# Ledger of designs, part 8: designed miniproteins, single chains, continued (4)

Each design is a single chain, and the fold is of that chain. pLDDT is the mean over its residues in the fold that is shown.

## One batch from the design tools (miniprotein)

Design m12248
Fold by ESMFold2-Fast:
Structure m12248 (fold): chain A 65 residues (1-65)
Amino acid sequence: LEAVLQALDDQLRAIEDGHSPPATSVTFTSADGQTFTLRFTSEDADVQRKELLEQRAEVERLLKQ
């Protein structure tokens, strides 16, 4: 989960720095070899930022349990 949080933080930083929106999906690989793909509903940077923040909050919630 820590690697997923880091990847989400990196994507949020790229958007905040005013770079072009990321690709329509981002794939993360866990330590167990599983791949997780986050598909954005829009190519709009504000929408992608919102979706990344929601995913980050969910991962943090799982870590606190």
Scores: mean pLDDT 67

Design m12249
Fold by ESMFold2-Fast:
Structure m12249 (fold): chain A 68 residues (1-68)
Amino acid sequence: SAEEELLERIQEHALGLLEKKLKAEHPDAEVEVERVGKRKARVTIKEGDKETVEEYDLDELIEELNKA
């Protein structure tokens, strides 16, 4: 469906914006953003010997990015 393709494009765009934002905030860290489900993304930030893993709901992420 065209609606499903549009939603997937919006999610892909939101993930790209999140990755750019996190890389700007953590310039010395290795930042990886990955879609792990239909409504879920995983972010891995490696800074020296420290590794942080966070999970985000895509719908909530899109709302937060629209406010910024």
Scores: mean pLDDT 77

Design m12250
Fold by ESMFold2-Fast:
Structure m12250 (fold): chain A 89 residues (1-89)
Amino acid sequence: SLAQGEAAARAGAKYGPREDGYIGGLMTGASPEFAKAGGEAAARSLEENGPDVDAVAMQEAAIKHSGPLDGERGGWGGAAAAVATASGY
């Protein structure tokens, strides 16, 4: 959920979008490999869209770049958006 993603982001929001996204994904129940993909998606969204992205745009980018797995796509997309929002990205 977004609330769980926000809690995860607050816990790990100090290493940059790649690491913060990875931690957020793990804390919301994503597998380590998918959490890594989500962290990469968060970093890529920041690189492509800059720091002024809103939570929806970050979530869309995370879903697009993280891969097709339903459970991870839904939950992880929310977590990545929450990480970006809480981290100020």
Scores: mean pLDDT 53

Design m12251
Fold by ESMFold2-Fast:
Structure m12251 (fold): chain A 78 residues (1-78)
Amino acid sequence: SMMDKLMKQMDIQTDKLKPTLGDKYGDVKNISKTILSMQTNPSDSHVPDSVKDGIDFLHGMGIIDDDTRKKAIETLES
């Protein structure tokens, strides 16, 4: 299904963040997948946007600091 394909792409995108996020990587992955699943007619472009939203959500909760957030976003945009 399209959702299964997008969830696999989510795993690939969040795997890039593991060196930057360490043990917080799993939390970003889970939140990002939840955000993606809430989209109407999700597409490939929603995958990196959902990861950025997941990072911002955990940053807003104080789980990810400013330096880690910046580096994670730069990794996604490279």
Scores: mean pLDDT 83

Design m12252
Fold by ESMFold2-Fast:
Structure m12252 (fold): chain A 92 residues (1-92)
Amino acid sequence: ADEELLRRAAELAGRAAELAREAGGYGAKEIARAGGVSEETARRAARGDASGLDVDQLAAAAGGAGAMAVEAGSREGAEAAGEAGRLVGEAA
């Protein structure tokens, strides 16, 4: 995997999670539920931390963050999550 693309994807997943929290009050628990990942995986992705996450975990966490950003009405958060998913696909 391209380390730089994964690092950028994690940063964008973290941005999407931040925006979901700011707009809708959604945290790591809701992101984990939406993405089908553990709360710890969601928490790491929400911090923009790709360390210890595989490509599938980062993609799923980004998807969860994007879903919560959509629910919260954050277009910027949804766009950040979409870009994170694109970069993860490129890194794979």
Scores: mean pLDDT 85

Design m12253
Fold by ESMFold2-Fast:
Structure m12253 (fold): chain A 63 residues (1-63)
Amino acid sequence: MKVIIYAKGGVGTVTKQNQLAQKLREEGNEVLFLGDKTMDRISQGGYEDKIVTDEEFEELLKK
């Protein structure tokens, strides 16, 4: 599936995003990170229903 990862920005955010992205990619998912370019991609690419919130991001990272 196509997954968008939200991150507020802060200490360790990039590391957490990378760990989650690697896990999801190993499971056969396409992963995008929220940012200026990513927002345009989301609106065009129909990723919105695969968006992971900051809370869900933390939960998934622990799994």
Scores: mean pLDDT 54

Design m12254
Fold by ESMFold2-Fast:
Structure m12254 (fold): chain A 84 residues (1-84)
Amino acid sequence: SPKQKLMMEQQLGLARMTYSVFKHIIDTSNLSDEERKQLENLLEELERLIKEMEEAVKNGDEKTVEEKMKEIKKITKEINRILD
């Protein structure tokens, strides 16, 4: 339905915004080499999950969109843990 498509597109938009914010924080933060490497690996995983979520949105696969969003939230929690 148009409403379901809009909701999936809004979740994708939120995921993309989250990536942009974290990339900016990581790029501008004074981090150790170890922390930077860990955070860059997590950003690469986040980017991969967003690409998989984009494909799911194109296919109207709501279940996969929800599953990818849950994985994105786990990566988000790990990034925040390292940045603290």
Scores: mean pLDDT 88

Design m12255
Fold by ESMFold2-Fast:
Structure m12255 (fold): chain A 92 residues (1-92)
Amino acid sequence: LLEEARALARAVADAVRAGDLAAALAADERLAAVLREAIAAGVAEEELKRVLAEATLLAADAALATTTDPEQIADAEAAKAKAAEELARLEA
C-alpha cells in the first residue's frame, strides 16, 4: 500500500511535468483511493503523514517547474513549505 502510494505520487509529479493533466488526475484519484485503503488497513498515522508529505513535495516541485501563474506558484510554495515542515517533524 505505502509503496504503491509512493509510486502513484511520483506518477502524478511526472504527469504534471509532462503537461498530461488527464494522467495526473487519474494517478491522483488512484493515490487517494490507495491512501483510504491504507487507513482502513490500519497503517500507522505517522507512516500515512510521511507518504502524504512526500507526495505533496513531489507535486509542488512539479507544479513550480511547469506553472507561470503567480497564484499557482504561491499555492505550490506554501504546500511545499508545509510538507517540508511535516517531514522534518516526523524525522525528529
Scores: mean pLDDT 79

Design m12256
Fold by ESMFold2-Fast:
Structure m12256 (fold): chain A 66 residues (1-66)
Amino acid sequence: MSEEQLQEAARRAAESVARSGLPPGRRVLDLSGGGTLEIETAPDGKVTVTVTQGDKSATAEAVAEP
């Protein structure tokens, strides 16, 4: 997976999680192709998603609008 593909995946995941209204907390998921997906939801509704594969990582942020 390219760094640009990781960035796009992180962005889409952050936007999706922000829209779903997940409770505050940190979640880490293992990716089937190797690597991790880390989701952090802040009490203020800010969502940060970090996708890591090997030595590459991409981070994106989103906020749910009321």
Scores: mean pLDDT 77

Design m12257
Fold by ESMFold2-Fast:
Structure m12257 (fold): chain A 76 residues (1-76)
Amino acid sequence: MDLQSAALALAYRDLGLSPQQLNALARRVTEEVEKAGSDPDRQREAIRKALAEVVGEKKATEIVDEAVRLVQRGEA
């Protein structure tokens, strides 16, 4: 599982987002990650920034940190 997919799955699980809200968030995350290019550190920051716009800075950081742990362990 990539970092973007892991972060979105965690946000959906933890926040009870509607399908429309999840779709809007997924689109925003994709746009920011595409701007970041292939640098993993920039991609992580882009994901956190997009999430923070919806869920706030603290919750966005918690979601990204957990998503990074899942990806680093090779969890799908």
Scores: mean pLDDT 76

Design m12258
Fold by ESMFold2-Fast:
Parts: sequence; C-alpha cells; structure tokens
Structure m12258 (fold): chain A 79 residues (1-79)
Amino acid sequence: SLTPEQFEAEVLLALGEIYSAIGNLDLKRGDYDGAIESYKKAIELYEQALRVATPELRPEVEANLADIKKKLEEAQKLK
C-alpha cells in the first residue's frame, strides 16, 4: 500500500507531467510565454516531488526535472 509520502510524491510527479505537457503544447502553438510559465510550474512540482520521493521514485523525478529544465531554456531562447 502507498504511504502518504509516496502518494504525495506520485501526485506531484503527475501534476508536473501535466504542466510539462501543457508547456509542450504551448511551445508547439508558438505561445512561448505560456510554455515558459508552464515549464516553471512543472519545475516547482518536480522539486517538491524530490523532497518527498522514495529512493525508487527519485531517479524518475530527477530525469523529468533535467528534461523540463532543458525545455525551459529552449523556450526562453525562442522568446
């Protein structure tokens, strides 16, 4: 069964993935400001997830965080 901490980490990871997807859609549509704001929100959520993540979940959160930081830099260069 999921601990409260594990459930919180998984919810934060899922929310970060949703904001990452919104940012990707905004970027595809040429909404660079919208993409930047969504990617920043995804970063905040992934950083929160890392604080409560189990050792097993941590690598996935770290990989998502690294990817989204790269996407933020790309979006900022297009602005």
Scores: mean pLDDT 87

Design m12259
Fold by ESMFold2-Fast:
Structure m12259 (fold): chain A 84 residues (1-84)
Amino acid sequence: KKEGYERILKVLEKKIAENPDDAELYLGKGRVYLNLGKPEEAIKWIEKAFELGYKPDADTFRYLAEAYEKLGKQEEAEKWRKKA
């Protein structure tokens, strides 16, 4: 389970090294960290994707809500859940 996500992360990191401004790759990295139980990293990389021009959508709002919930930040989690 974790080994699969770690392998995906390595592939994404290689692609990011070749395409450092590809917003979708950073979103993918954020999703992998969320599945690895690293919500701080997940938020960091999702926000990087937005900075690089990824258009926020219901799925990204849901990922942010889940990450903030895992951090015990219930108010932030609720804000993002209402946008999803």
Scores: mean pLDDT 83

Design m12260
Fold by ESMFold2-Fast:
Structure m12260 (fold): chain A 65 residues (1-65)
Amino acid sequence: MKKEKIKELLEKILSGDPNAYEYFDEIEKITGLSREEILELLREAFKNNMSVDELADKLIEKGKK
């Protein structure tokens, strides 16, 4: 499932995994978003205390537009 895969990748990035760049590449492929767009959404999520679940939904929604 697309959302669950994105959540897994986001959790790995947020944990400080040294392979974070590979996880960003996977999210880019799933959503069609650029890394900069993904980082902008991450910053918005932190500012608004957004859950990983909500962030995954926003990434999917933005990727459709």
Scores: mean pLDDT 78

Design m12261
Fold by ESMFold2-Fast:
Formats: structure tokens, C-alpha cells, sequence
Structure m12261 (fold): chain A 109 residues (1-109)
């Protein structure tokens, strides 16, 4: 299922961060963004964004600047995907909040 593929990619990104593998994080983040474009469950998209934000915080704590940049840019794209699929005010505000959090991470690069 698409949900299982999203979870697998998040787990692979987490492992790549622990290894400091910038190229793996870049490739896997791109795959994650493209899978999110196919997902219409706004709740699942938001949960994926929240998990990815947590991974961005881990990259920041590790001082992995390039990994942080890749994740933050991916989060910004994911927030735009969420915004494009949001149909009510609450979900629109959540998408904007996600974009602002991604910009916050980029400022720490």
C-alpha cells in the first residue's frame, strides 16, 4: 500500500541520517515527495510531514547541514502538496504551519 511505502521511506531516511549519507537522504526524500503527490488522505500526508520534521530536527542536532537542507526543502514541497489537497480552513492552516516550520529549519542551515 501507499501508506506502507511512505513508512518504509521514512525509516530508510532515518537510517541514512544516522549514517550521514547525504545522497541517500536526497534520493529517498525525492521518492517520498513523489509518493505524497499520489496520496489524497490529508491526515496521512500531515502525519508524514510531522515525521519528516522530526527527522529534520535530528539532522540539525547532529550538525548535518546538507542533510538538514535536503529535508527542509523536501518539507517545503510536501507542505505545498498538502496545501493543494486541503479543502477546509484547519487543513490549510496546518499546511501553512508546516511550510513555516520548514523555513525555520532552512534558517538553521
Amino acid sequence: SLEEELKRLLEEIARAIERGDVEAVRRLTKELVELLRKENDVKLILETIERMYELGLRARERGEREILRVIAEGLLEMSMILLSKATNRKDILKAIGAALRAIGLLLDV
Scores: mean pLDDT 89

Design m12262
Fold by ESMFold2-Fast:
Structure m12262 (fold): chain A 62 residues (1-62)
Amino acid sequence: GAEENIRLGSQAFASGDREAAARGAYLMGSTFGEEAAELAYRGALSGDRRAAALGGALAIHK
């Protein structure tokens, strides 16, 4: 579910591995749909992983 994807994505971000962080961002973004998942993935690759993680966290509160 969305919570599991966010949890796994957050762990990937914390790992310090760019590839893992990008995959994690995609999982978190997927809670908002495909477009959000793609934006999160691109953001993580550019180093904007915190924005992607925040977006995923917001899904839990909605």
Scores: mean pLDDT 56

Design m12263
Fold by ESMFold2-Fast:
Structure m12263 (fold): chain A 62 residues (1-62)
Amino acid sequence: EIKEAIKEAVEKLKKDEEKRKKFIERFEENKESIEKLKETVENKDFQELLEEVIKAYEELKK
């Protein structure tokens, strides 16, 4: 469900340049915290969620 919601959000962000830019800027500002959180979180489902968010960022910045 959450993974599907992220994919839908990515699709919407690809169609809205202003929101896409804002998402990229916010992710970059918090990149260190996100990467640290991925390393410290023991919950596998939450780690997979963070990986999907990182993949979304990589896809959207193209």
Scores: mean pLDDT 76

Design m12264
Fold by ESMFold2-Fast:
Structure m12264 (fold): chain A 99 residues (1-99)
Amino acid sequence: MFKKEYLDYILQVTLMYYYSKFLGIKITSLEEEEALKKLIKESKKYILYTENEEEKKIAEKLAEIFRKEGYEVEIKEVTEKEKEEEKEKIEKKIEEILK
């Protein structure tokens, strides 16, 4: 079993990368990166977005690992349109943090 601090770091980095790459959120500054980190920490629940059955199976395995370590993780199936809506919602929250 890994130390909790290391798992916290990996989970945070994984979710930042996931949101940036999977949802297509463009992070171009250190301020935007820190705003996304703050948003992730304040959510209290981590969401893994999936578009298809294959991605869902991978997300379920990842979620099981983190849930065993005491993290609250939700898997949310989204359509391409819902993925765009979630992206816009997160980008708006980042803008609100940066104001």
Scores: mean pLDDT 73

Design m12265
Fold by ESMFold2-Fast:
Structure m12265 (fold): chain A 96 residues (1-96)
Amino acid sequence: MEKELEAEEKIALAKMIASVLKNMEKVEDEEEVIRLAERALKLIKEAAELLGKDHPEVKEAAEAVIEAIESLLPQLSKEAQERAKKIIEELKEIRE
């Protein structure tokens, strides 16, 4: 019950980060994009520990973050793209 509320807050925050990234018209600071993506990954990992890895809301949040990061990949440097792809890979492992 308390764990479900904590996980719900983490999922909501991760989805909000995904929305911010998806609505970003121009990447002015690629380090900000990476920090937001890393924060979303951490929130989703923590929610998965609370609810279980196969929870539908965890998978939905992971997919939203993956889609948002992928939409910004063409605007990132090669180095930032490699960092972003590692975050996507970890999110895909949570979704499996």
Scores: mean pLDDT 84

Design m12266
Fold by ESMFold2-Fast:
Structure m12266 (fold): chain A 56 residues (1-56)
Amino acid sequence: APLDSAGLGGAAAGAGAGYKAGGHEQARVMNSTGALNAGGGDAASGAAAGEQLSGF
């Protein structure tokens, strides 16, 4: 559904931007840890960052 796609797009875009804006070094550390959980950890981490931005 368009609303579902918009919600996912907003969360993903916000999470990505937040990571880069919030701390490149933190992103590097998470990338090393995320390599062990390439499919599982990224979704959870992205959702957390997205929530942080949406909590404006």
Scores: mean pLDDT 48

Design m12267
Fold by ESMFold2-Fast:
Order: sequence, then C-alpha cells, then structure tokens
Structure m12267 (fold): chain A 55 residues (1-55)
Amino acid sequence: MKEEIAKEAYELYKKGATDGEIALFLIQHGISGRAALEAARAKDYEEILKILEEE
C-alpha cells in the first residue's frame, strides 16, 4: 500500500533520517530512484504520497 510506505518515509524524516536514507528505503519498496529522491525532499506526508501514487 503506497499510503503505508509514504507514512513510514515521513516517520523516517521526523526521526532525522537523511534524504539519502529515506530514498534508499523507498527504492527498497519498489519506488524508482527519481521518485524516491523527489519524495525524500518533500518533507510532507501529503506530498510524499502524491509522488508515490504517480508511480
């Protein structure tokens, strides 16, 4: 579920994870490198979810 992946990415951001760590997490869950980097920089749950839903 993309909503669950987006929520975990946002939780990583809140815990102080780097953009690279968040992007790697997303890539490991089947998100493309481009979308993963964009989502990692978003720093907002709704924006992360929107990016992941475009995959």
Scores: mean pLDDT 82

Design m12268
Fold by ESMFold2-Fast:
Parts: sequence; structure tokens; C-alpha cells
Structure m12268 (fold): chain A 87 residues (1-87)
Amino acid sequence: SKREEALRRAVEYARLGVEYARQGDGERAAEYFERAARAAEESGPEGRGAADAARMGARYARQGDYERAALYGEAAARQAELVLESL
């Protein structure tokens, strides 16, 4: 479904954000976390937690706090996966 596709994109973008954050590429990490948040929002109200976590990841990535950026990105991916598994 369109909702499942949105959640799957949220997981993929959040994981890419984590990868870039771990490489110290805060600009790319923030870009992918923002894409993850938008994809999670497109899935509906159940994606709100994943979207909020992804936005926090983007915020920390822009601040150069790559460890926290990666932790929030991982949380966003896990939350999106949990919603996807419940469909």
C-alpha cells in the first residue's frame, strides 16, 4: 500500500542518515533524516513518533553531535519498522 511504501522509505532514509552521521557528514545526515520525517508523516498519524525522532536526528546532525544524531536516526528507523509490522 501507499502507507507501507511511505514507512519503508522512512526506514531506508533514517538508516542512510545514521550512516552519514557515523561518517561525520552532518549535512547529508540531516538531509536524509528530513526525508525520513516527511516519509513517516506521509504514512499518517502512526508515523508521528518516527517523524519526530528523525527531526531530532537532523537537528543534532546540524549541530555536529553525530553520536546523538545516529541514536535518534536509529530510533526513527525502529519506530517506523514497528508501525510497518503492525499493518
Scores: mean pLDDT 90

Design m12269
Fold by ESMFold2-Fast:
Structure m12269 (fold): chain A 84 residues (1-84)
Amino acid sequence: DEALRELLRRIEAGEESASTLVTNPKTGKKLILEALRVGEDYLRLALIDPETGKVLAVSDFLPLPVPLEELKKTVEELLEKAEE
């Protein structure tokens, strides 16, 4: 969650994209979480396999500002989708 707070802080500071590492608590697998600003109003998240560069899951558009708890929920949903 420190990594997710840092990710949000970078996006709120005006970065068009930011990335961090997230760990799936069920599998221990580390993935790249990318956050992409879509215009002024939306954020989109992607989970990427660091070994292959393959996009495993993408989120719906999230209205900015994104609460930390909504970001956490979205990341958890993406981690579940990535393990399908």
Scores: mean pLDDT 80

Design m12270
Fold by ESMFold2-Fast:
Structure m12270 (fold): chain A 82 residues (1-82)
Amino acid sequence: SSAAAELQKAQEEADFTIQLNDGRYQGSQNQSDLLKKLSEQYRKEGDLDTAKKYEDQMQKAQQIGQDSLKEKKEVEQKLKEL
């Protein structure tokens, strides 16, 4: 394959990964907000165990969001080096 074809493939794969990670980040933010509200509701009801489960799920959703931003940044940096 030509160098131009390899560059095009790398650009298309990078664009796809960037879009995928943008979607994952947005989804993680929406999920985190919902889980925060659920945790707060169960705390008000005195169900601290259920509140803690939703809080832990919220932290996992936030971590997925952060990992998605990191992968996006790494792909953007590699694309600039092509």
Scores: mean pLDDT 88

Design m12271
Fold by ESMFold2-Fast:
Structure m12271 (fold): chain A 74 residues (1-74)
Amino acid sequence: SIEELIEKILEKIRNKDEIGMLNLIYELAKKLKMSDEEVTELLQKIGEAIKKAKSMEELIENVRKILEEFVKKK
């Protein structure tokens, strides 16, 4: 499910597994039929959240909101 995929992406972020995170983001993009432009926008927003977050909990909450926003667009 999309919900399970979001939780797996967040787990990869917690584990600092950048390659695992990217692989799951591309899987999410395929399931949501996202364009290359939409994937680039998603990755840019996640990168910004990583740079701005003061804690892991804040990072996970912010990335969850970003992922849920892109799911709602479809």
Scores: mean pLDDT 86

Design m12272
Fold by ESMFold2-Fast:
Structure m12272 (fold): chain A 90 residues (1-90)
Amino acid sequence: SEEVRRLLEEGEEKIRKGKELISLVNEVSNLPAPPQSLLDKLRQLAIEYKEELEKLAKEYPSWNLGQLLKKLGEKLVREGEELIRQAREL
């Protein structure tokens, strides 16, 4: 089914993007002096996900950008896993 293929592709893409966000935030958090290139990549992702981050910031007003990006990454992984689950039930 074309619908099954689209759900699997969208789900896998969301999981991949979510895992990349989590990995990048964890890498920056574990470095005492993160290189400027990693900080620039985090800023670029903050611009890309501005709308989703603004929604999360309303729920978690005391959280910093890294915490919000990691939470967004975790949300993307869960949403991707749900799409794959739906595809398997079709």
Scores: mean pLDDT 85

Design m12273
Fold by ESMFold2-Fast:
Structure m12273 (fold): chain A 123 residues (1-123)
Amino acid sequence: MEKVKELLKEVETLAVKASLFFRNAIYYLENFGDTETARAYAKKAIDLLNKALEKVKEIAQYLPEETRKRVEDNIKKAEELIKKLQELVDSETPPSAEEMRKVQLEIEKVLAEIIRIIKDFLE
């Protein structure tokens, strides 16, 4: 279980760092209309989210089948939301700060559920 606890701490750290990069992306869109800087920060956040999901996939290997299935279902939801965010970032039409914020909050909600499921299993 120590390995799961260590990986979970890394997931939480990556999720916080991704949230900070998203805050920067939204800040540059809202205050400067700087789409290129906003895209750069959003891409950094996406990279960190993908790293967090890889660590969650590693955690899943240590979980009982039923708990693992629940985590994997939420990983799939997170991957679909990250893909939607990537499509917004890559769009020729600049995404609105509100659209980016909505997708970010949905991703954060799914990651929080993954963390909750794993914590509930650990205790």
Scores: mean pLDDT 87

Design m12274
Fold by ESMFold2-Fast:
Structure m12274 (fold): chain A 59 residues (1-59)
Amino acid sequence: MNEKINKATLEAIKELGSDAPAADAAPFFRKSGVPEEIIKKALEQAKDIRQLALVLSAL
């Protein structure tokens, strides 16, 4: 799982920038195969890409 999260995080930062809202980064994690239920839970806690990646890594 962490390997998919790391790849998605790098692609999201490349396209959106490191300060982009977590919601804008969510499609990159879906594309990488992270389940929608886990993404939904992470979005409740995370405001930006860095927080989203950290929360997803903990789930």
Scores: mean pLDDT 79

Design m12275
Fold by ESMFold2-Fast:
Order: structure tokens, then C-alpha cells, then sequence
Structure m12275 (fold): chain A 79 residues (1-79)
């Protein structure tokens, strides 16, 4: 179903974000650099959800939550 396909895309995106954090820590990247890379990947996930699931109510809810998370992470970098 479209819902199952959407959940698979979201889970894949979140797994990629987890990998970015782990690899960044292993490479000795700064917290701010890791957060910037996470934000970039979250934006890519939002773009993918809009492209693959246009007008899907569940996708719009997920996108809103991801946008809220981006705003929170940007505030942490600014602090």
C-alpha cells in the first residue's frame, strides 16, 4: 500500500540520518558539522516525500514533523 511504501521511505531516511551521526562521530566531526549534515539529509527526505507521495495526508504530517525537527536543529547550531 502507499502507507507501507511511505513508512519504508521514512524508515530508510531515518536510518541514513543515524548513519551520518555515527560516521561523523567516528570521523571526529564537530557537533555543528554533524547537525548541518543531518539537516541537509532531512531536507532531502522532505523533497523525496513530496516527489513520491504528492498530496498524501500521512506524508504531509511526516513532512511537518521533519520541518519542525529542522527548525529545532538550526536553533541548536545558532546557540
Amino acid sequence: SDDEALEAVVNEGLQEIRRIVQEGLAQGLSRDEILRRVIERLRALIARLREEFPGHPRAEEVIAKLEEEIAALEAEIAA
Scores: mean pLDDT 88

Design m12276
Fold by ESMFold2-Fast:
Structure m12276 (fold): chain A 80 residues (1-80)
Amino acid sequence: SKVEEATKKMNEINNKYGDKINDLVNEGKLTEENLEEIRKKAIEELKKIKDEYPDDELVKENYEEAIEIIEEAKKKLIES
């Protein structure tokens, strides 16, 4: 279904940007500036998918979950 396609695309975006954040954390290169840049890019890509399916709750939930993943990475930066 179109919903399953949107969900898959959002999960791929989440994994892509989550991996980038994790790599930066592991390398000790994560900064507030590059985290914010990654966050903005991830949100922009997710919004593009969401806007193709504006009335779809699963797409919205995936968008919200992606933001939570990015926010969790930010918390880890603050604790360092």
Scores: mean pLDDT 75

Design m12277
Fold by ESMFold2-Fast:
Structure m12277 (fold): chain A 84 residues (1-84)
Amino acid sequence: MSLEEMKKKMEETKPVHDEAVKKIDELFDEAEKKGALTPELAALAVAAKIRVMALTLDAESKEEAEKGAEEIVKELEKKFKEAA
């Protein structure tokens, strides 16, 4: 995939990406406020953002991107809840 193709795909899936990243950031901020944020949880949040980006670039449709992003966010929510 060229940078131009990647940019076009990112523009098409940008709302899905932005919403998932926002939810990940909210999980991070909430854990920080509660004093539950560990280096492992911080690393998982960064990894989840990278996974969302990769998923949106690989998805064939917006609907596929939405389902995958929701799964990544739910996995991260579970990890943050287990660490509390």
Scores: mean pLDDT 79

Design m12278
Fold by ESMFold2-Fast:
Structure m12278 (fold): chain A 65 residues (1-65)
Amino acid sequence: MSDEEKLERAVKGGAEASKAGDVAAAASALHDLMKNFGLSAEEAGKLVVEAGGDEKVVKEAIARI
């Protein structure tokens, strides 16, 4: 699997978790994006929101990181 495919899967996971209102799972996905791809919390959150994630849940998840 390419790095781009890995990034897309991680972003999609965060977006699905945020849409489900699962702040803990969204925070975990953001942490994985930060650790594995060298993104800031803000950059990871932006990618998740742009992929269709819930911005409110993503902001709560960032606050937990």
Scores: mean pLDDT 82

Design m12279
Fold by ESMFold2-Fast:
Structure m12279 (fold): chain A 82 residues (1-82)
Amino acid sequence: DIRETVRRAVELARELGLPEEKIYDAGMLAIAAQRAKGRPLTEAEVRAIVRYVAERDGPLTFAPGLEPTEEERKIVREALAE
């Protein structure tokens, strides 16, 4: 479930006190990673994504075909609004 993966990433990023832009990035990267894996992410994979986003200072880039769709971006925005 992509919504659950996004919620887990957003919730963990908020708990770590990341700024809104990085919370959004964590949700976006979680979507891309889950698509690349072709399966639901494990808790360890979600934690690794949030840590990666926390430590980086550059814009997120996605491999061709992995960039979240507009529908998936809406899921991230809805999770941030909670």
Scores: mean pLDDT 81

Design m12280
Fold by ESMFold2-Fast:
Structure m12280 (fold): chain A 86 residues (1-86)
Amino acid sequence: DLSKRYQQALDRLRQAIGNDDEEGVVQALKELLQIDIESGLTIDQARLAHKSSVRVNASRRGDKEFEERMLKAIDRAAEELERERK
């Protein structure tokens, strides 16, 4: 069930963010990107969707450092996932 896997990956992402666990954030984002690809998105489409979500949420909070950290984590997750799929 993709929906259950997605919710579990989101829960892991929230936990990693709360723990300031950079590697955990990247791993949870890789899981989310992989599920998006299985759902029919390209890796670039999945990457852009997550970046857009981060920009909207960070803008509401005024937390530019959080925005920059999350955007870097998304890029790293996508790059690692693309490498692993080769």
Scores: mean pLDDT 82

Design m12281
Fold by ESMFold2-Fast:
Structure m12281 (fold): chain A 85 residues (1-85)
Amino acid sequence: SAREEAEAIVRRALALLRRNKHKLLTPQEIKEYQEDVRSLLEEGRDTPATWLRLAEQKGNRYFANRALGLVIREFGRDWLNEVVG
């Protein structure tokens, strides 16, 4: 279900954020994030699942934060807090 998929995305995104909380992003990683955001918005692929895949693939927490932001926008912060306990 959409809810179960969203819960899986939240758990995986938060795990990545915890593992990479002390990693400083390079200017190149920030630029790549900005270019990917532009490209995927133009392609209509601005979804939590797409951003989570890029976050895990590149180890870049900006993608994980974007995935979480979209889930919060759809389900609300209170629901997200229930999922994470």
Scores: mean pLDDT 83

Design m12282
Fold by ESMFold2-Fast:
Structure m12282 (fold): chain A 97 residues (1-97)
Amino acid sequence: ALEKVAEELYDFLYKGKLPEEVIGLPLVPVQPVLVKPPAEIIERLLGIPREIAERIAERILLWYAEQVRNGTLPSKEEFIEQVKRIIEEVLEEARRE
């Protein structure tokens, strides 16, 4: 399931599937309208609570925004690896709560 989440999020961010209303909004702090579509993908594919899916989506978007600001987008392989890492970190934090 993690690979499928990362692939759908890659397509969402890299292939310009963001609605025009979302493009150009500040990523810090991450606004709910930016988090909702990737959070819905995560919730659907992993079957986790929305609040946890939103936390994962926010961290992915913040990391992605930093890569864009640093001048180059990560490769698909690097994106998939980092998305999996973020998902695992947030799920581990949620297990401790």
Scores: mean pLDDT 70

